Designed miniproteins, single chains, continued (5). Designs and how they scored, part 97

Each design is a single chain, and the fold is of that chain. pLDDT is the mean over its residues in the fold that is shown.

## One batch from the design tools (miniprotein)

Design m19575
Fold by ESMFold2-Fast:
Structure m19575 (fold): chain A 66 residues (1-66)
Amino acid sequence: SDEDFADELAAEAARRLLAAGVPTSEAVRVAREVKERVLELIPTKDKEELRKAAEEITRKALERYK
């Protein structure tokens, strides 16, 4: 389902942030942001664009932690 796909992308974001040493509370917050943004974009974007949106949110979060 669309929600399962959004959950997959959110889980990947959380895994990458935690691996980079981002605090759990922040990783959870960013993962939720990824899920919400992906669900918002699903009606108008293909899977490649959804993956890019998730990647962009994750990248920006990683940049904040240097």
Scores: mean pLDDT 84

Design m19576
Fold by ESMFold2-Fast:
Formats: sequence, structure tokens, C-alpha cells
Structure m19576 (fold): chain A 70 residues (1-70)
Amino acid sequence: SEGEKVIEELKKEIGELIKKAQEANADPKKIEELAKKFYEAINYYEETGDIEEFKKKVEEVKKEIEKLIE
């Protein structure tokens, strides 16, 4: 489905951002909290089917990870 493809693409993007944050020596606890927030967004999508809200939630997570990289 389209949702499954979007989830897999965003998992890859979030994974790459997490790796960059780790390489930038960002706080591991903050990285774990943001990873949890991303999986909570996936759970929200699985519960509601709201792909637009899911994308908004993931965009917030991406921005927060980017802030950790400086």
C-alpha cells in the first residue's frame, strides 16, 4: 500500500538522521526519545489511517533530530 511505502521511506530517512546525530555526538537519551516519538507516529497511523497527520508528526520528529546535529 502507499502507507507502507511511505513508512519504509520515512524509516530510512529517520534512520539516516539518527546516524548523523550519533556521529555528531548528540545526547543518546534525546535520540531514543525522538525514535520513540517516530514509532508513536507510526502507531497513530496504524490506528487512524490518517496519512497527512502522520506525515506532519514525522516532519516534527525530523526537525527535532536536525536540531540535535547543530
Scores: mean pLDDT 83

Design m19577
Fold by ESMFold2-Fast:
Structure m19577 (fold): chain A 86 residues (1-86)
Amino acid sequence: MKIGDTVTLTVTLSEPGPVNWYKQKEGEKPILLIYNNSTVPEGVPSRITGSGSGTKYTLTIKNLKEEDFATYYFSQYNKTSKGTKI
């Protein structure tokens, strides 16, 4: 991935339910980016969005910046994914 790109992470799950997305940089604690599929916490840039329902969910990062190069995770219920490095 390159600065200025749009990054899309898509996951397909076995059952519907609320999905949260997290970002973790090396040496840092994970931060919450999106909760309840599409809700953005205060302080998260508007270029980061979540969407999806049923069994397919997507995290979109527009206008990629240096701060976005990190490992991304999703969780559903109490289970967390294997990280995806950008």
Scores: mean pLDDT 78

Design m19578
Fold by ESMFold2-Fast:
Structure m19578 (fold): chain A 60 residues (1-60)
Amino acid sequence: MSEEEYKLLLEIAEDTAKAAGDEETGKVAVEALKESYEAGLSLEEAKEKVQEAVEAYQNS
């Protein structure tokens, strides 16, 4: 994904975590997003990883 897409997703991930009231969830989302960006994943794949990581952490 592009750097602009990465920045947008980073902001969304942090905003979502704050709305949930859990800073640790934000760290999980940011880590998943950064890993996706470094691995050269697509925007779609990165969104899936972030959603999966956040959902697994919060819904447990």
Scores: mean pLDDT 75

Design m19579
Fold by ESMFold2-Fast:
Structure m19579 (fold): chain A 73 residues (1-73)
Amino acid sequence: NAIDKLVESLPGTPEQKEELRKLLEEIVKNTDIPLSQLLAAARARPQTPEGLVKLGVPEEMAERFVELLKSLE
């Protein structure tokens, strides 16, 4: 699936990738955001929590997502 492809394309440990996958799945389950828009936001640079919140991601999840992506660098 598209989430798995995104996570597999990123550097990081298996544990970091699993945490990111779970968070993306939670966002998809709890929001009406099209997966394509979420993935586009995930690939955008610079990444900010505000950009994700604008798409409809809850602020707490948006902050966790950006921090996880930074940890993969």
Scores: mean pLDDT 74

Design m19580
Fold by ESMFold2-Fast:
Structure m19580 (fold): chain A 60 residues (1-60)
Amino acid sequence: SRAEAEALLAKGLEAAARGDGEAAERYFMQAWQLYVLLGDEAAALAALRTGSEALAPLRD
């Protein structure tokens, strides 16, 4: 479960790097949901921050 959340974060970063904001947002959301289910609030907040930072350049 934790490894799955980490894999989803990695997929989100890969999608953002290739300019696929829709896929990136979906992966980051799934990673956040898994961290919330695990009770890992710090990891969940870190996932939201990472997603926001990765997606910001795609909006410009």
Scores: mean pLDDT 80

Design m19581
Fold by ESMFold2-Fast:
Structure m19581 (fold): chain A 68 residues (1-68)
Amino acid sequence: SSARKAEAQKLIQQAFTYANQGDYEKAVEYVKKAAELLGNEEAGKKMAEALKAGDIDKAMEVLNEMSS
């Protein structure tokens, strides 16, 4: 579980790097992969929707739900 959370966190870090560069398509892809690893597809969809809207703060809020 901890190892999967660590891997998901790396994917999320990469996703936010892409989002900060304006590459929301890649950001969404990485977030979906992280959500799949954590088994929380609903949180992943919500975070992807926030990133598509360019709302990085909302995506960070969803990250807490997905990582808990």
Scores: mean pLDDT 78

Design m19582
Fold by ESMFold2-Fast:
Structure m19582 (fold): chain A 75 residues (1-75)
Amino acid sequence: SEAEIEELAEKLLRVHAEALGEPRLIEDEEAREIAREAARAFLDGLAGRLSREEFLALAAEAAARLLALAEELRK
């Protein structure tokens, strides 16, 4: 559900913000959308709609996008 996506996205975003040392990611709209995309991919993986390889690729892409955004926010 959308509520499950939002809850998971919030948790993922907090973990990444802490790991990257950039608390501004938590309220950044682009970062929130990246986290929502990652949450949808995780739930699709659990439902069997994504392979392990597809899921890992999407997770890596989301992590890279969040890192790049954290670097932009530090400018």
Scores: mean pLDDT 83

Design m19583
Fold by ESMFold2-Fast:
Structure m19583 (fold): chain A 111 residues (1-111)
Amino acid sequence: EAQDLLDKGKAALLEKKYDEAIKYFEKALQLDPENAEAWLNLGMAYLNQEKYDEAIEYFEKAIELGEGSLKANAYANLGLAYKKQGKYEEAEKYIEKGLKIDPVSPLALEA
């Protein structure tokens, strides 16, 4: 079941077991390739492994398929990936795009 695989991937991501998380998200996407949440979490796993080019690709896919807070979160993480590459102007651009979609969502976890 795609949802069970997604949940297992999220648990592995929380435990910083990035290779295990990636395998679960890839399996979830084999069952449901339009799952924006799975693309977002796959990007986050690659970002944490410092694989920024792959992370960017997966966040762009999450943006394409996602809406609302998920799309805003994907933009925020895309911006973080660019910042990690030293591309500060691109990072600012994508963070601003996320804030325009959901101005509260990126700050709700920090409030």
Scores: mean pLDDT 85

Design m19584
Fold by ESMFold2-Fast:
Structure m19584 (fold): chain A 76 residues (1-76)
Amino acid sequence: SMNIELLEKTLKSLEEKKASKSVLGSVYDSLGQAYAEEGKLDEAIEYYRKAIKLYEESGDLGTAERLRKKIKELEE
């Protein structure tokens, strides 16, 4: 997907620029959503787990909890 490729390029650029954990978390969250929309649920869950870790480390606990709930719904 062009959207996934763009998000992966964005992620690499942001990592090289030492972007904040909240910014990196938002890109991982977007990657999870993009993979879920393509029906690639295992990949979506992996990206959501990476986003959860970054959100927790940045203090975005409510966003992390939302993604944990979403992962449970995808695993059912």
Scores: mean pLDDT 87

Design m19585
Fold by ESMFold2-Fast:
Structure m19585 (fold): chain A 61 residues (1-61)
Amino acid sequence: MSRLASRGTGLSLLGVAYYLEGDYKKAAEYFKKAAEIYKSAGDDETAKKLEKKAEELEKKA
């Protein structure tokens, strides 16, 4: 369980890193991957938040 959450954290951090670099397309991609991990871990609320963030970034990309 903690392994999946840790992996989701890593992917969301990569999303943040790309967002700070202005690479919105890559940021959205990693936030979507993080959302899938959180959904698999049973954290649907965090997954939905990350999906929404990815959608907003895709509109900018």
Scores: mean pLDDT 78

Design m19586
Fold by ESMFold2-Fast:
Structure m19586 (fold): chain A 109 residues (1-109)
Amino acid sequence: SLENAIREAQEKRRKVLDEAMEKAVEAGEKYGNPAVVLRSPERKEESDAALRGAIALNRERGGADYVVVVETDSLDPDSPEKMKVKVRLVNADGEVVETIYEGEVEAAP
């Protein structure tokens, strides 16, 4: 049914996000105190503010740490069949220095 297809797509989306979060935590353990920031188009203004705040906090602490960013192209529950997620490492200057993980969800039958 359509409901089952949507549920399966939502479950796949959750698993990809969970894996991205696991990679973000691993990066945090490796690179010191990472402020993990989730970015999505649906929450762009809030996400951008959180990232700026995390970078500012890193700068206040000497700029030696990195901010771990989990970025997704959509969190829209009406489009759960399609999502791409990246885990990126951002320095105190706001520059992306590494992409740690990339994952995607495709439409489920």
Scores: mean pLDDT 71

Design m19587
Fold by ESMFold2-Fast:
Structure m19587 (fold): chain A 78 residues (1-78)
Amino acid sequence: SGEEITELLEEALRALRAGDWERARELVEKVLEMLKKGEVPTERAKELLDQLGTLAAILGEEELVALARELAKLMKEF
């Protein structure tokens, strides 16, 4: 559900802030799979994704920046 996507992105953002890059990546990849299966994101999820992408860029986490970009493209299709 859109609420589940929102919750996963909130957890990913918390993990990224705590320095758990692997956990953040795992959660973002799970969101990507949900979007590919046709789950509709909330407006809050889009806001959280923007925050996550910005923080990942500041931290130099290139894989997370790339994933956030892919998620943003998919979210525009909804």
Scores: mean pLDDT 84

Design m19588
Fold by ESMFold2-Fast:
Structure m19588 (fold): chain A 99 residues (1-99)
Amino acid sequence: GEARELLIEAAELLLEAAKRLLKKSEDILRAIGLVLRAIGLLFDVENTEDLLGAARELVRFAEEVIEEAKKLKPVDEEAIELAEEARRLAEEAIRLLEE
């Protein structure tokens, strides 16, 4: 359905953002954790029957990725934009699922 397609795109954007953090972060273990969590969320979105729960998790994870990108010196504006778009898509999926 349309909601699942939006959530897959959101998870893919968050994986891209997390990979950018891994390349630039001095906290490599934290950045690896974000990449693994993004992979797990992508798998969950493709296989779950609880799309609303998955969408809420993606919103929370996008906010976490944005905060980590803001801590980089210089700030990774592209990682922030990827995570902001992912949050927007996940919020749109929530609207469709609650309609």
Scores: mean pLDDT 87

Design m19589
Fold by ESMFold2-Fast:
Parts: C-alpha cells; sequence; structure tokens
Structure m19589 (fold): chain A 73 residues (1-73)
C-alpha cells in the first residue's frame, strides 16, 4: 500500500542518515515492492544508488541512478 511504502521509505532515509547503508537499501527495496508507483519512487532510487556507492558498489549505484533519471517526466 502507499502508506506502508512511505513508512518504509522513511525508515530507509533514517537508516541512510545513520550510516546503515545495507539496511537503507533493504528498506528502499521494501518500499518499492509495496508500491512501485509511490510519490517518492525517484528519491528512493537515488538514495538506494547513493547507499550502494557508500557500500563500494559503483556499478550497482549507476544502475539505480539511471533508473531515477528514467522516471523524469
Amino acid sequence: SLEEAEKYFQKGVEAYRAGNYEEAVKYFDKAIELDPNFPNLAAAYTLKAEAYRKLGKPEEAQKWFQKARDLAP
């Protein structure tokens, strides 16, 4: 649901700010799974990419940055 997707997105943001990048990725994945059309989808893709970059996974980060750009109107 939209409400649950937004809650998991917020948990992902909190985990990201705390430096818990693996946890942040899992929360963003859960948000996307619960509602692939939620309003913060582009932000979730961007923050997931930033988290992967922090985890030393630049190729994975590039994929999610591209997905975020592909959502532009």
Scores: mean pLDDT 85

Design m19590
Fold by ESMFold2-Fast:
Structure m19590 (fold): chain A 64 residues (1-64)
Amino acid sequence: ATEIDVAVLEIKLAVLKTRPMTDEDYEEALKVAREGLNIARSLGDEETARVLEEWIKEIEKEKA
């Protein structure tokens, strides 16, 4: 069940990245990525956690 939630979050983040980003989109993407990172860490999924950390860094860079 919980592993499925992480996979769904990865797909949602990929979909968000395919559209032009507004300030609201950046805020929402950052929130979703943060939630996904917490879930991945709770599962010990280091690979997914690393991907989400990189995603968060990219979002923050784009917003700046």
Scores: mean pLDDT 69

Design m19591
Fold by ESMFold2-Fast:
Structure m19591 (fold): chain A 55 residues (1-55)
Amino acid sequence: SSEEGFKKLKELVDEAREEAEKIGKEKNLSPMETFLLFAKLFGEKLEEYVKERKA
């Protein structure tokens, strides 16, 4: 259902955000650089999810 897809997307967003914030803090990235890292990580996670989606 579309509800399951929405829930998974939210999980991927939350995971990418947490990873980007952690790396950004450890690497002393600017807020903009941290946001760009979030976008990159989210895109990578979304691409993997699409490839691995169960039938």
Scores: mean pLDDT 81

Design m19592
Fold by ESMFold2-Fast:
Structure m19592 (fold): chain A 120 residues (1-120)
Amino acid sequence: MKEAKELNEKGKKLLDEEKYEEAIELYKKAIALDPDNAEAWNNLGQAYLELEKYEEAIAAYEKAIALDPDNAEAWNNLGAAYLALKKYEKAIEYFEKALALDPNNVIAENLLELAKEKLK
């Protein structure tokens, strides 16, 4: 478990450096050692989202939410992936869930407004 945490932290550093493919490799190793780490699944989804691999991002975020349903960031990120796929009704549902968990999330509020405008 300590090795899994260290791999997740190294992955986060690579994600910040925009080294998305390398971050994905480290997150996959972290998850192989600790498959119940919701943070590692959410971070894996973020790396896939940045590479525009939306289906892989959605699968990772859904796993993060299944492990930690109160993770507002994972719900917001799932909404962003669906927004990128132009699935606006699903994006709205997930942004509303993120805001229910974290009402002060300005990013989720702005993306929710954008998704609603796209349906008009």
Scores: mean pLDDT 88

Design m19593
Fold by ESMFold2-Fast:
Structure m19593 (fold): chain A 97 residues (1-97)
Amino acid sequence: SVPQHSEEQERAREEILKLTKKLDELLDKYAPKEAMQKLVSLLTAAQLHLVAGDFRGAAELYEELKELVSKNIKDEKAKKEIEEILDEIIRIAREAA
């Protein structure tokens, strides 16, 4: 990211935060307990990268999270909704990078 895009990065963080609240609700409902620790760890790491201004690193962690969702969430409708939220987060993060 470039310093001149600080306002765009702040807006990107706000949008990602809103999407993350929806994501957290769906993961709490549909993720198996054995996968939850790994999912929470990746979400925390991605958020730390966003705070540091590393939108590329955050996007890569959200892509890894999407792979875990694909492997661990059995409800196909919930999986699709979670993957669509993650795709939007990844898009916003990559555009802000």
Scores: mean pLDDT 84

Design m19594
Fold by ESMFold2-Fast:
Structure m19594 (fold): chain A 84 residues (1-84)
Amino acid sequence: SEADKKKAEEYLEKGKELFEKEEYEEAIKYYDKAIELDPNNYKAYLNKGLVYEKLGYTGLAEGDYKKALELDPDNEKAKELLKK
């Protein structure tokens, strides 16, 4: 629903705020909440991947970037993040 998409965007923004504060585990929780409400939210997958990179979980990060690219095949940021 549109209400769920709006709430997902609010969770996405909260996750970004936590990421900026280096509260990585909490940022992931909010990105997961965004994905639960809007599974097509490619931005939540991109940002979750960036948090996993900060934590050194490169395989998890790559998985999230690939999911973002599946949802948005023309996404230049996801393509750049998947470059070796």
Scores: mean pLDDT 88

Design m19595
Fold by ESMFold2-Fast:
Structure m19595 (fold): chain A 99 residues (1-99)
Amino acid sequence: KEKLIEEIKKAADELMKTVSPEAAAHIRLIADSVIEAIKEAKDNFEQKVANAIVGATLRAIGDIIELEKTDPELAAEVRQAVLEAVRKIGEIVDKYLKE
């Protein structure tokens, strides 16, 4: 579990360096949500982690919809950052489950 958490933190930190502070905040929220699910899951690990990814993504979509009303360019950046974070974290989790 510790290696998985470390890989997710490292991937999130690298992505956060490439985007605005607003987009970085959304990447951090997704990573933190997934890390918390990993720490708390004693059973049904795959399902609990998948639920955390879905929940964090849905929250981010809600924030993006609201942001698009006032700053559509920033909303597009946040959406792209969220998609990349979800993809990268999903790849890390999937690789861990196969090893």
Scores: mean pLDDT 82

Design m19596
Fold by ESMFold2-Fast:
Structure m19596 (fold): chain A 85 residues (1-85)
Amino acid sequence: LEEYIKELEKLAEQLEALGPEAAPISRHVREGIDAAKKGDYNAVAHHAARVYELASQGSPELRTVAEQAADALIKAAKAVKEKNA
């Protein structure tokens, strides 16, 4: 989980550097990180879905970074869910 959180923090910073158009996506990534730290895997999965949806409307560059963030959010959601066992 910690490795996915670090990757997500880096990806959120990369999205923020792309400017205002990426702001809604970076916000969902940061909210997903917070949800993962709270153990709310459903919220993490929700934010992953929103990142994918918003990415589809962006440039190829934005989409590449956003897809990486969504994949990391899905992995984090799975790790959170498995930790509850």
Scores: mean pLDDT 82

Design m19597
Fold by ESMFold2-Fast:
Structure m19597 (fold): chain A 56 residues (1-56)
Amino acid sequence: GQDEHDAYSRAYDLMTRDGLRTPEEAREAALRRGYSEEEAERIGRAMQRILERSAQ
């Protein structure tokens, strides 16, 4: 749903603007920005999916 699309967008921003490289860093950054633990977890999972699709 919408939450997954929002998480993907946030994860992408953390990768491209902040240079983050791991789902763990993305989760921590989201928590620092005031996102809930549930939202931070979704953002971390979204980054994991992006990285898996980009890795070869």
Scores: mean pLDDT 80

Design m19598
Fold by ESMFold2-Fast:
Structure m19598 (fold): chain A 76 residues (1-76)
Amino acid sequence: PPSPDALEAEILLSLGRMALAIGDPELALRAFREALPLAEREGRGAEVLRALAEVYEALGDEERAAELRARAEALA
């Protein structure tokens, strides 16, 4: 069975993806930022960093999005 941190990260990732789907990138940003430390403990940090990059791209912050993608690639 997954750890409590893994379950919480999964819920937060689902919330963040739903927020992006409904056009609320600020809510998605909060959800993914909270998911990041939990996902990092589970070796899933790259997944959350890619999701954060999508949020920053939706917010128009291309430089931050590129930085986050580079960090995700370094973990993959």
Scores: mean pLDDT 83

Design m19599
Fold by ESMFold2-Fast:
Structure m19599 (fold): chain A 63 residues (1-63)
Amino acid sequence: ADALLQQGSAALNAGDYDTAIKYFEEALKKDPNYKPAWLGLAFAYRKKGEIDKAEEYLKKANA
C-alpha cells in the first residue's frame, strides 16, 4: 500500500527531509524493490546536500 510513500512525499514537500527519509525507509522494509521509495530517498538526500548518497539511490531506482 502507498500510505508510507504518500507520508514521505508530504514530508518532503514540507521540507521535513528527515521524516521523509524515515517513511521511505519503512516503505522499503515492506518492499525492497519499491522504486518510488528509492526515488523519494534520492530526492530527500539531495535536498540535504548528500549528493553521492542521492545518486546511489537514484541508480537503484533506475536499475
Scores: mean pLDDT 81

Design m19600
Fold by ESMFold2-Fast:
Structure m19600 (fold): chain A 79 residues (1-79)
Amino acid sequence: SSRQRRIAELRERAGRRTLEFQRETRADRQGVSSEELLERAREFTYEMLLESLEIARLEENQAQIENIEKLLKKLEEEK
């Protein structure tokens, strides 16, 4: 189905972004402050939660939608 293809595309995109983030973090580790690394990690986590939320909505998984929304709210409160 078109829904299954979209979920697969979103997961593939999330996987590529995760590998890119890991590569960037590894390359910059020696030249970047702990505070900057933590901020990059927060931004990445927020991005990945948004992708997971879209997937959960496509899967119509209400429990997972609610869980991800709670995690997003918690991250927004950790400014």
Scores: mean pLDDT 81

Design m19601
Fold by ESMFold2-Fast:
Structure m19601 (fold): chain A 73 residues (1-73)
Amino acid sequence: APSEEEIEREVLVALGHMYASLGDKLAEKGDYEEAAELYRKAAELFEEAGDLELAEEYRRKAEEAERKAAEAA
């Protein structure tokens, strides 16, 4: 059976993917400022789960979305 630590890690990964998906939807609509915030939350969750590659990917996506938001302002 999975340990509490394993269950917590799986929950963090699931939440990370949820925030990432919502961020992608907002980016598709041009809501880059909100997308950047959600990508940062996803990156933090992936980092807590120990998935450093996904954390880095979504941190980069957050920076890109923030740049696009600044260009649109």
Scores: mean pLDDT 84

Design m19602
Fold by ESMFold2-Fast:
Structure m19602 (fold): chain A 85 residues (1-85)
Amino acid sequence: ALKDPNALIAAAQAALAANPNNATAYNNLGLAYLMLKDYKKAIAAFQKAIALNPNNADAYLNLGLAKLALGDIATGLAYLNIANK
């Protein structure tokens, strides 16, 4: 079964209330927005996750997928290549 994106948003927001610099919580928030097809909010959340932890391969993967969903193929593929290193 697919995860409930609203439950994931609630969990990520609770984690951010406890620690505003939680890179994993921002990645989870972005994933929830990606599931809701809110690609702009997803991109913003993944960019926050990367800013807090530049080695977060999952955030680069998810950012690449969000960019591809918006039709930005060149940027999307570039982020996927970073994630696969």
Scores: mean pLDDT 83

Design m19603
Fold by ESMFold2-Fast:
Parts: structure tokens; C-alpha cells; sequence
Structure m19603 (fold): chain A 57 residues (1-57)
């Protein structure tokens, strides 16, 4: 479904952004579990932002 594709795209962006942010902050030694939590949080943030932008347009 289109919704699934949107979530998958947001998750890919979240992974890239999370890795970049951790590298910029020098926090490259976090656990895989914590990294997963950060990616999940960033994915929800991206989806919320996209929904807000769509509603504002």
C-alpha cells in the first residue's frame, strides 16, 4: 500500500539521519538496541512532519 511505502521511505531516511547525527555528536559506540530506538523515534518524527506539511499544503 502507499502508506507502507511512505513508512519504509521514512525509516530509510531515519537510519541515515540517525547515523549522521550520532557521528556528528561522536556517539558511535551506542548499542544496537539504543540505535534501534533512536531510528524508531526519528521515523515517527519524520512521519509526523510529513503529515503536518501535507495538511498545511
Amino acid sequence: SARRALVEQAAREAIKLTNKELEEKGKTDISSEERGKLVAEKTQEILAKRRAEALAA
Scores: mean pLDDT 79

Design m19604
Fold by ESMFold2-Fast:
Structure m19604 (fold): chain A 62 residues (1-62)
Amino acid sequence: SLEEEVARARAEIAKDPTNADSYLRLAEAFRKLGREDEARGAAIRALQVDPTNERARKLLEE
């Protein structure tokens, strides 16, 4: 389920907060849930970890 995707992404972030891909998975899960503000927040965190992350930038530009 999407809630399980959110839980898994959060667990990955807890284990390694420097992995931008975990924040991107969290952002995509929130987007699929229609939780736009939380998806945007997760994408911003991905850019804080990796400022050159094109996937995170694309999420914020849409």
Scores: mean pLDDT 84

Design m19605
Fold by ESMFold2-Fast:
Structure m19605 (fold): chain A 115 residues (1-115)
Amino acid sequence: SPADTFLAAAAQVGSLARQAIEHLTKAAEIDPSHKAELEEAKEKVEEALKLVQDAADAVARDPSSLAEAKEKFRRALELLREVAKTLEKLSSTPEAQKALEAAKEAIRTLERAIS
């Protein structure tokens, strides 16, 4: 069903967001000169993760909320796009590069889910 497809996308984005958070945490430890920007990127990923989890919970309780849940996915998408732009400028460490790759895959998953 459309709801099942949405919930599968939410689970995948959740996993990718957690991976990005782990890599951003490590990147901030390795690159103290960019710690503030990396920590801000991490906070945006955490906010996107919360939006995706709230959207998934709403659809799981009531499949008729799918349209409203997609709006939370659009907000999460905007946050992750900002993170990707920041990390493209700060991808000097392997950990920041891995965070960028996870963010880009999450963006692609969200774009497919809201289409």
Scores: mean pLDDT 91

Design m19606
Fold by ESMFold2-Fast:
Structure m19606 (fold): chain A 75 residues (1-75)
Amino acid sequence: YEKLGELYEKLGNYSEAALAYEKAGKLYEKLGNYDKAASAYEKAGKLYEKVGDKSKALDAEVKAGLLDIKAAVEK
């Protein structure tokens, strides 16, 4: 679903791109791939910020930070 996010981003549809990256982040989190999940949420947050959705941008950035900590704690 990262590919779908990248495609929407290239098309300038930043809202759909952000949603696609958010879904990718949730999937990676469920798979225990916390570094990829954090990266996906970080991209979603930047895109939400770009479209002016500050609440969703903040939520995504917080999730990315927490997942980065989880990835680090896993040694």
Scores: mean pLDDT 78

Design m19607
Fold by ESMFold2-Fast:
Structure m19607 (fold): chain A 57 residues (1-57)
Amino acid sequence: SSLVWSPEEIEELIEEALKLEDPIKGAMVLLAAAVDAELLGDEELAEEARRKALELL
């Protein structure tokens, strides 16, 4: 999301995504967080978000 531009905000987004009861919706939010992390140049955070999304699918 263009509204999330800091590593701390992305980490919060990842935590909120994992609290969602719908794993498909959670995975979609995690994939969006991964894109935001890549745009910030945080490849480790992007990889973590992608990995967590795959675990929900």
Scores: mean pLDDT 79

Design m19608
Fold by ESMFold2-Fast:
Structure m19608 (fold): chain A 59 residues (1-59)
Amino acid sequence: MLTDEELLALAVEAGALTEEQLEDPVIRAVAVKELSELAKELGWDAEKLLAALKERVAR
């Protein structure tokens, strides 16, 4: 299972979140919840999660 920190790091790498947004505890909590739900759907595969997030940011 990916940790909250790993989920947030992948979102920043994909361009879905900025590091500045991670300083807001409310944005962080909502992002972790949404990312964990997506990661669960993708079988907790970091590579698939990163690809899915990059696709969402590009469109």
Scores: mean pLDDT 81

Design m19609
Fold by ESMFold2-Fast:
Structure m19609 (fold): chain A 84 residues (1-84)
Amino acid sequence: MFEVPESVKEMIRKVARAAHRVGADAEAIARAALGVAAVEGALADADEEMIEALAETLREALLEAGVSEEAAEEAARRFREALA
């Protein structure tokens, strides 16, 4: 598995906590995570394995923030689809 930089993981965790607090839907969560990954340079020439690692990081961060497993999985799926 590809290693996601700690700075990107921290920013994704902040997005996850904010999203849970405001009740954001999966589309809004995926869009915010894409913005963070782009700003941190994680999306430049990202292959399928890097996209999967980023999506998994988002899913885990959402679960840690208290988002339901179903919503976390939907947000991760939308994140992958946006980059396909």
Scores: mean pLDDT 77

Design m19610
Fold by ESMFold2-Fast:
Structure m19610 (fold): chain A 67 residues (1-67)
Amino acid sequence: AEAEAAALTERAVEELRAAAEAIDAGDLEAAREHLEKARALAEELAALDPDRAAALLGAVEELEARL
């Protein structure tokens, strides 16, 4: 359902923001934890909305490259 896809998207976006903040603070352990959560949410979203999931997974991979 769209409501479920929107909720997963919002949660993944919040985890990505937390990961970026942790990277900027030099807390790579916290950053990895947030990126793992964001990836899991994006992978679950792929069954509901593959286009949004692909965009979120791209963002996860870009932040992981900064680790």
Scores: mean pLDDT 86

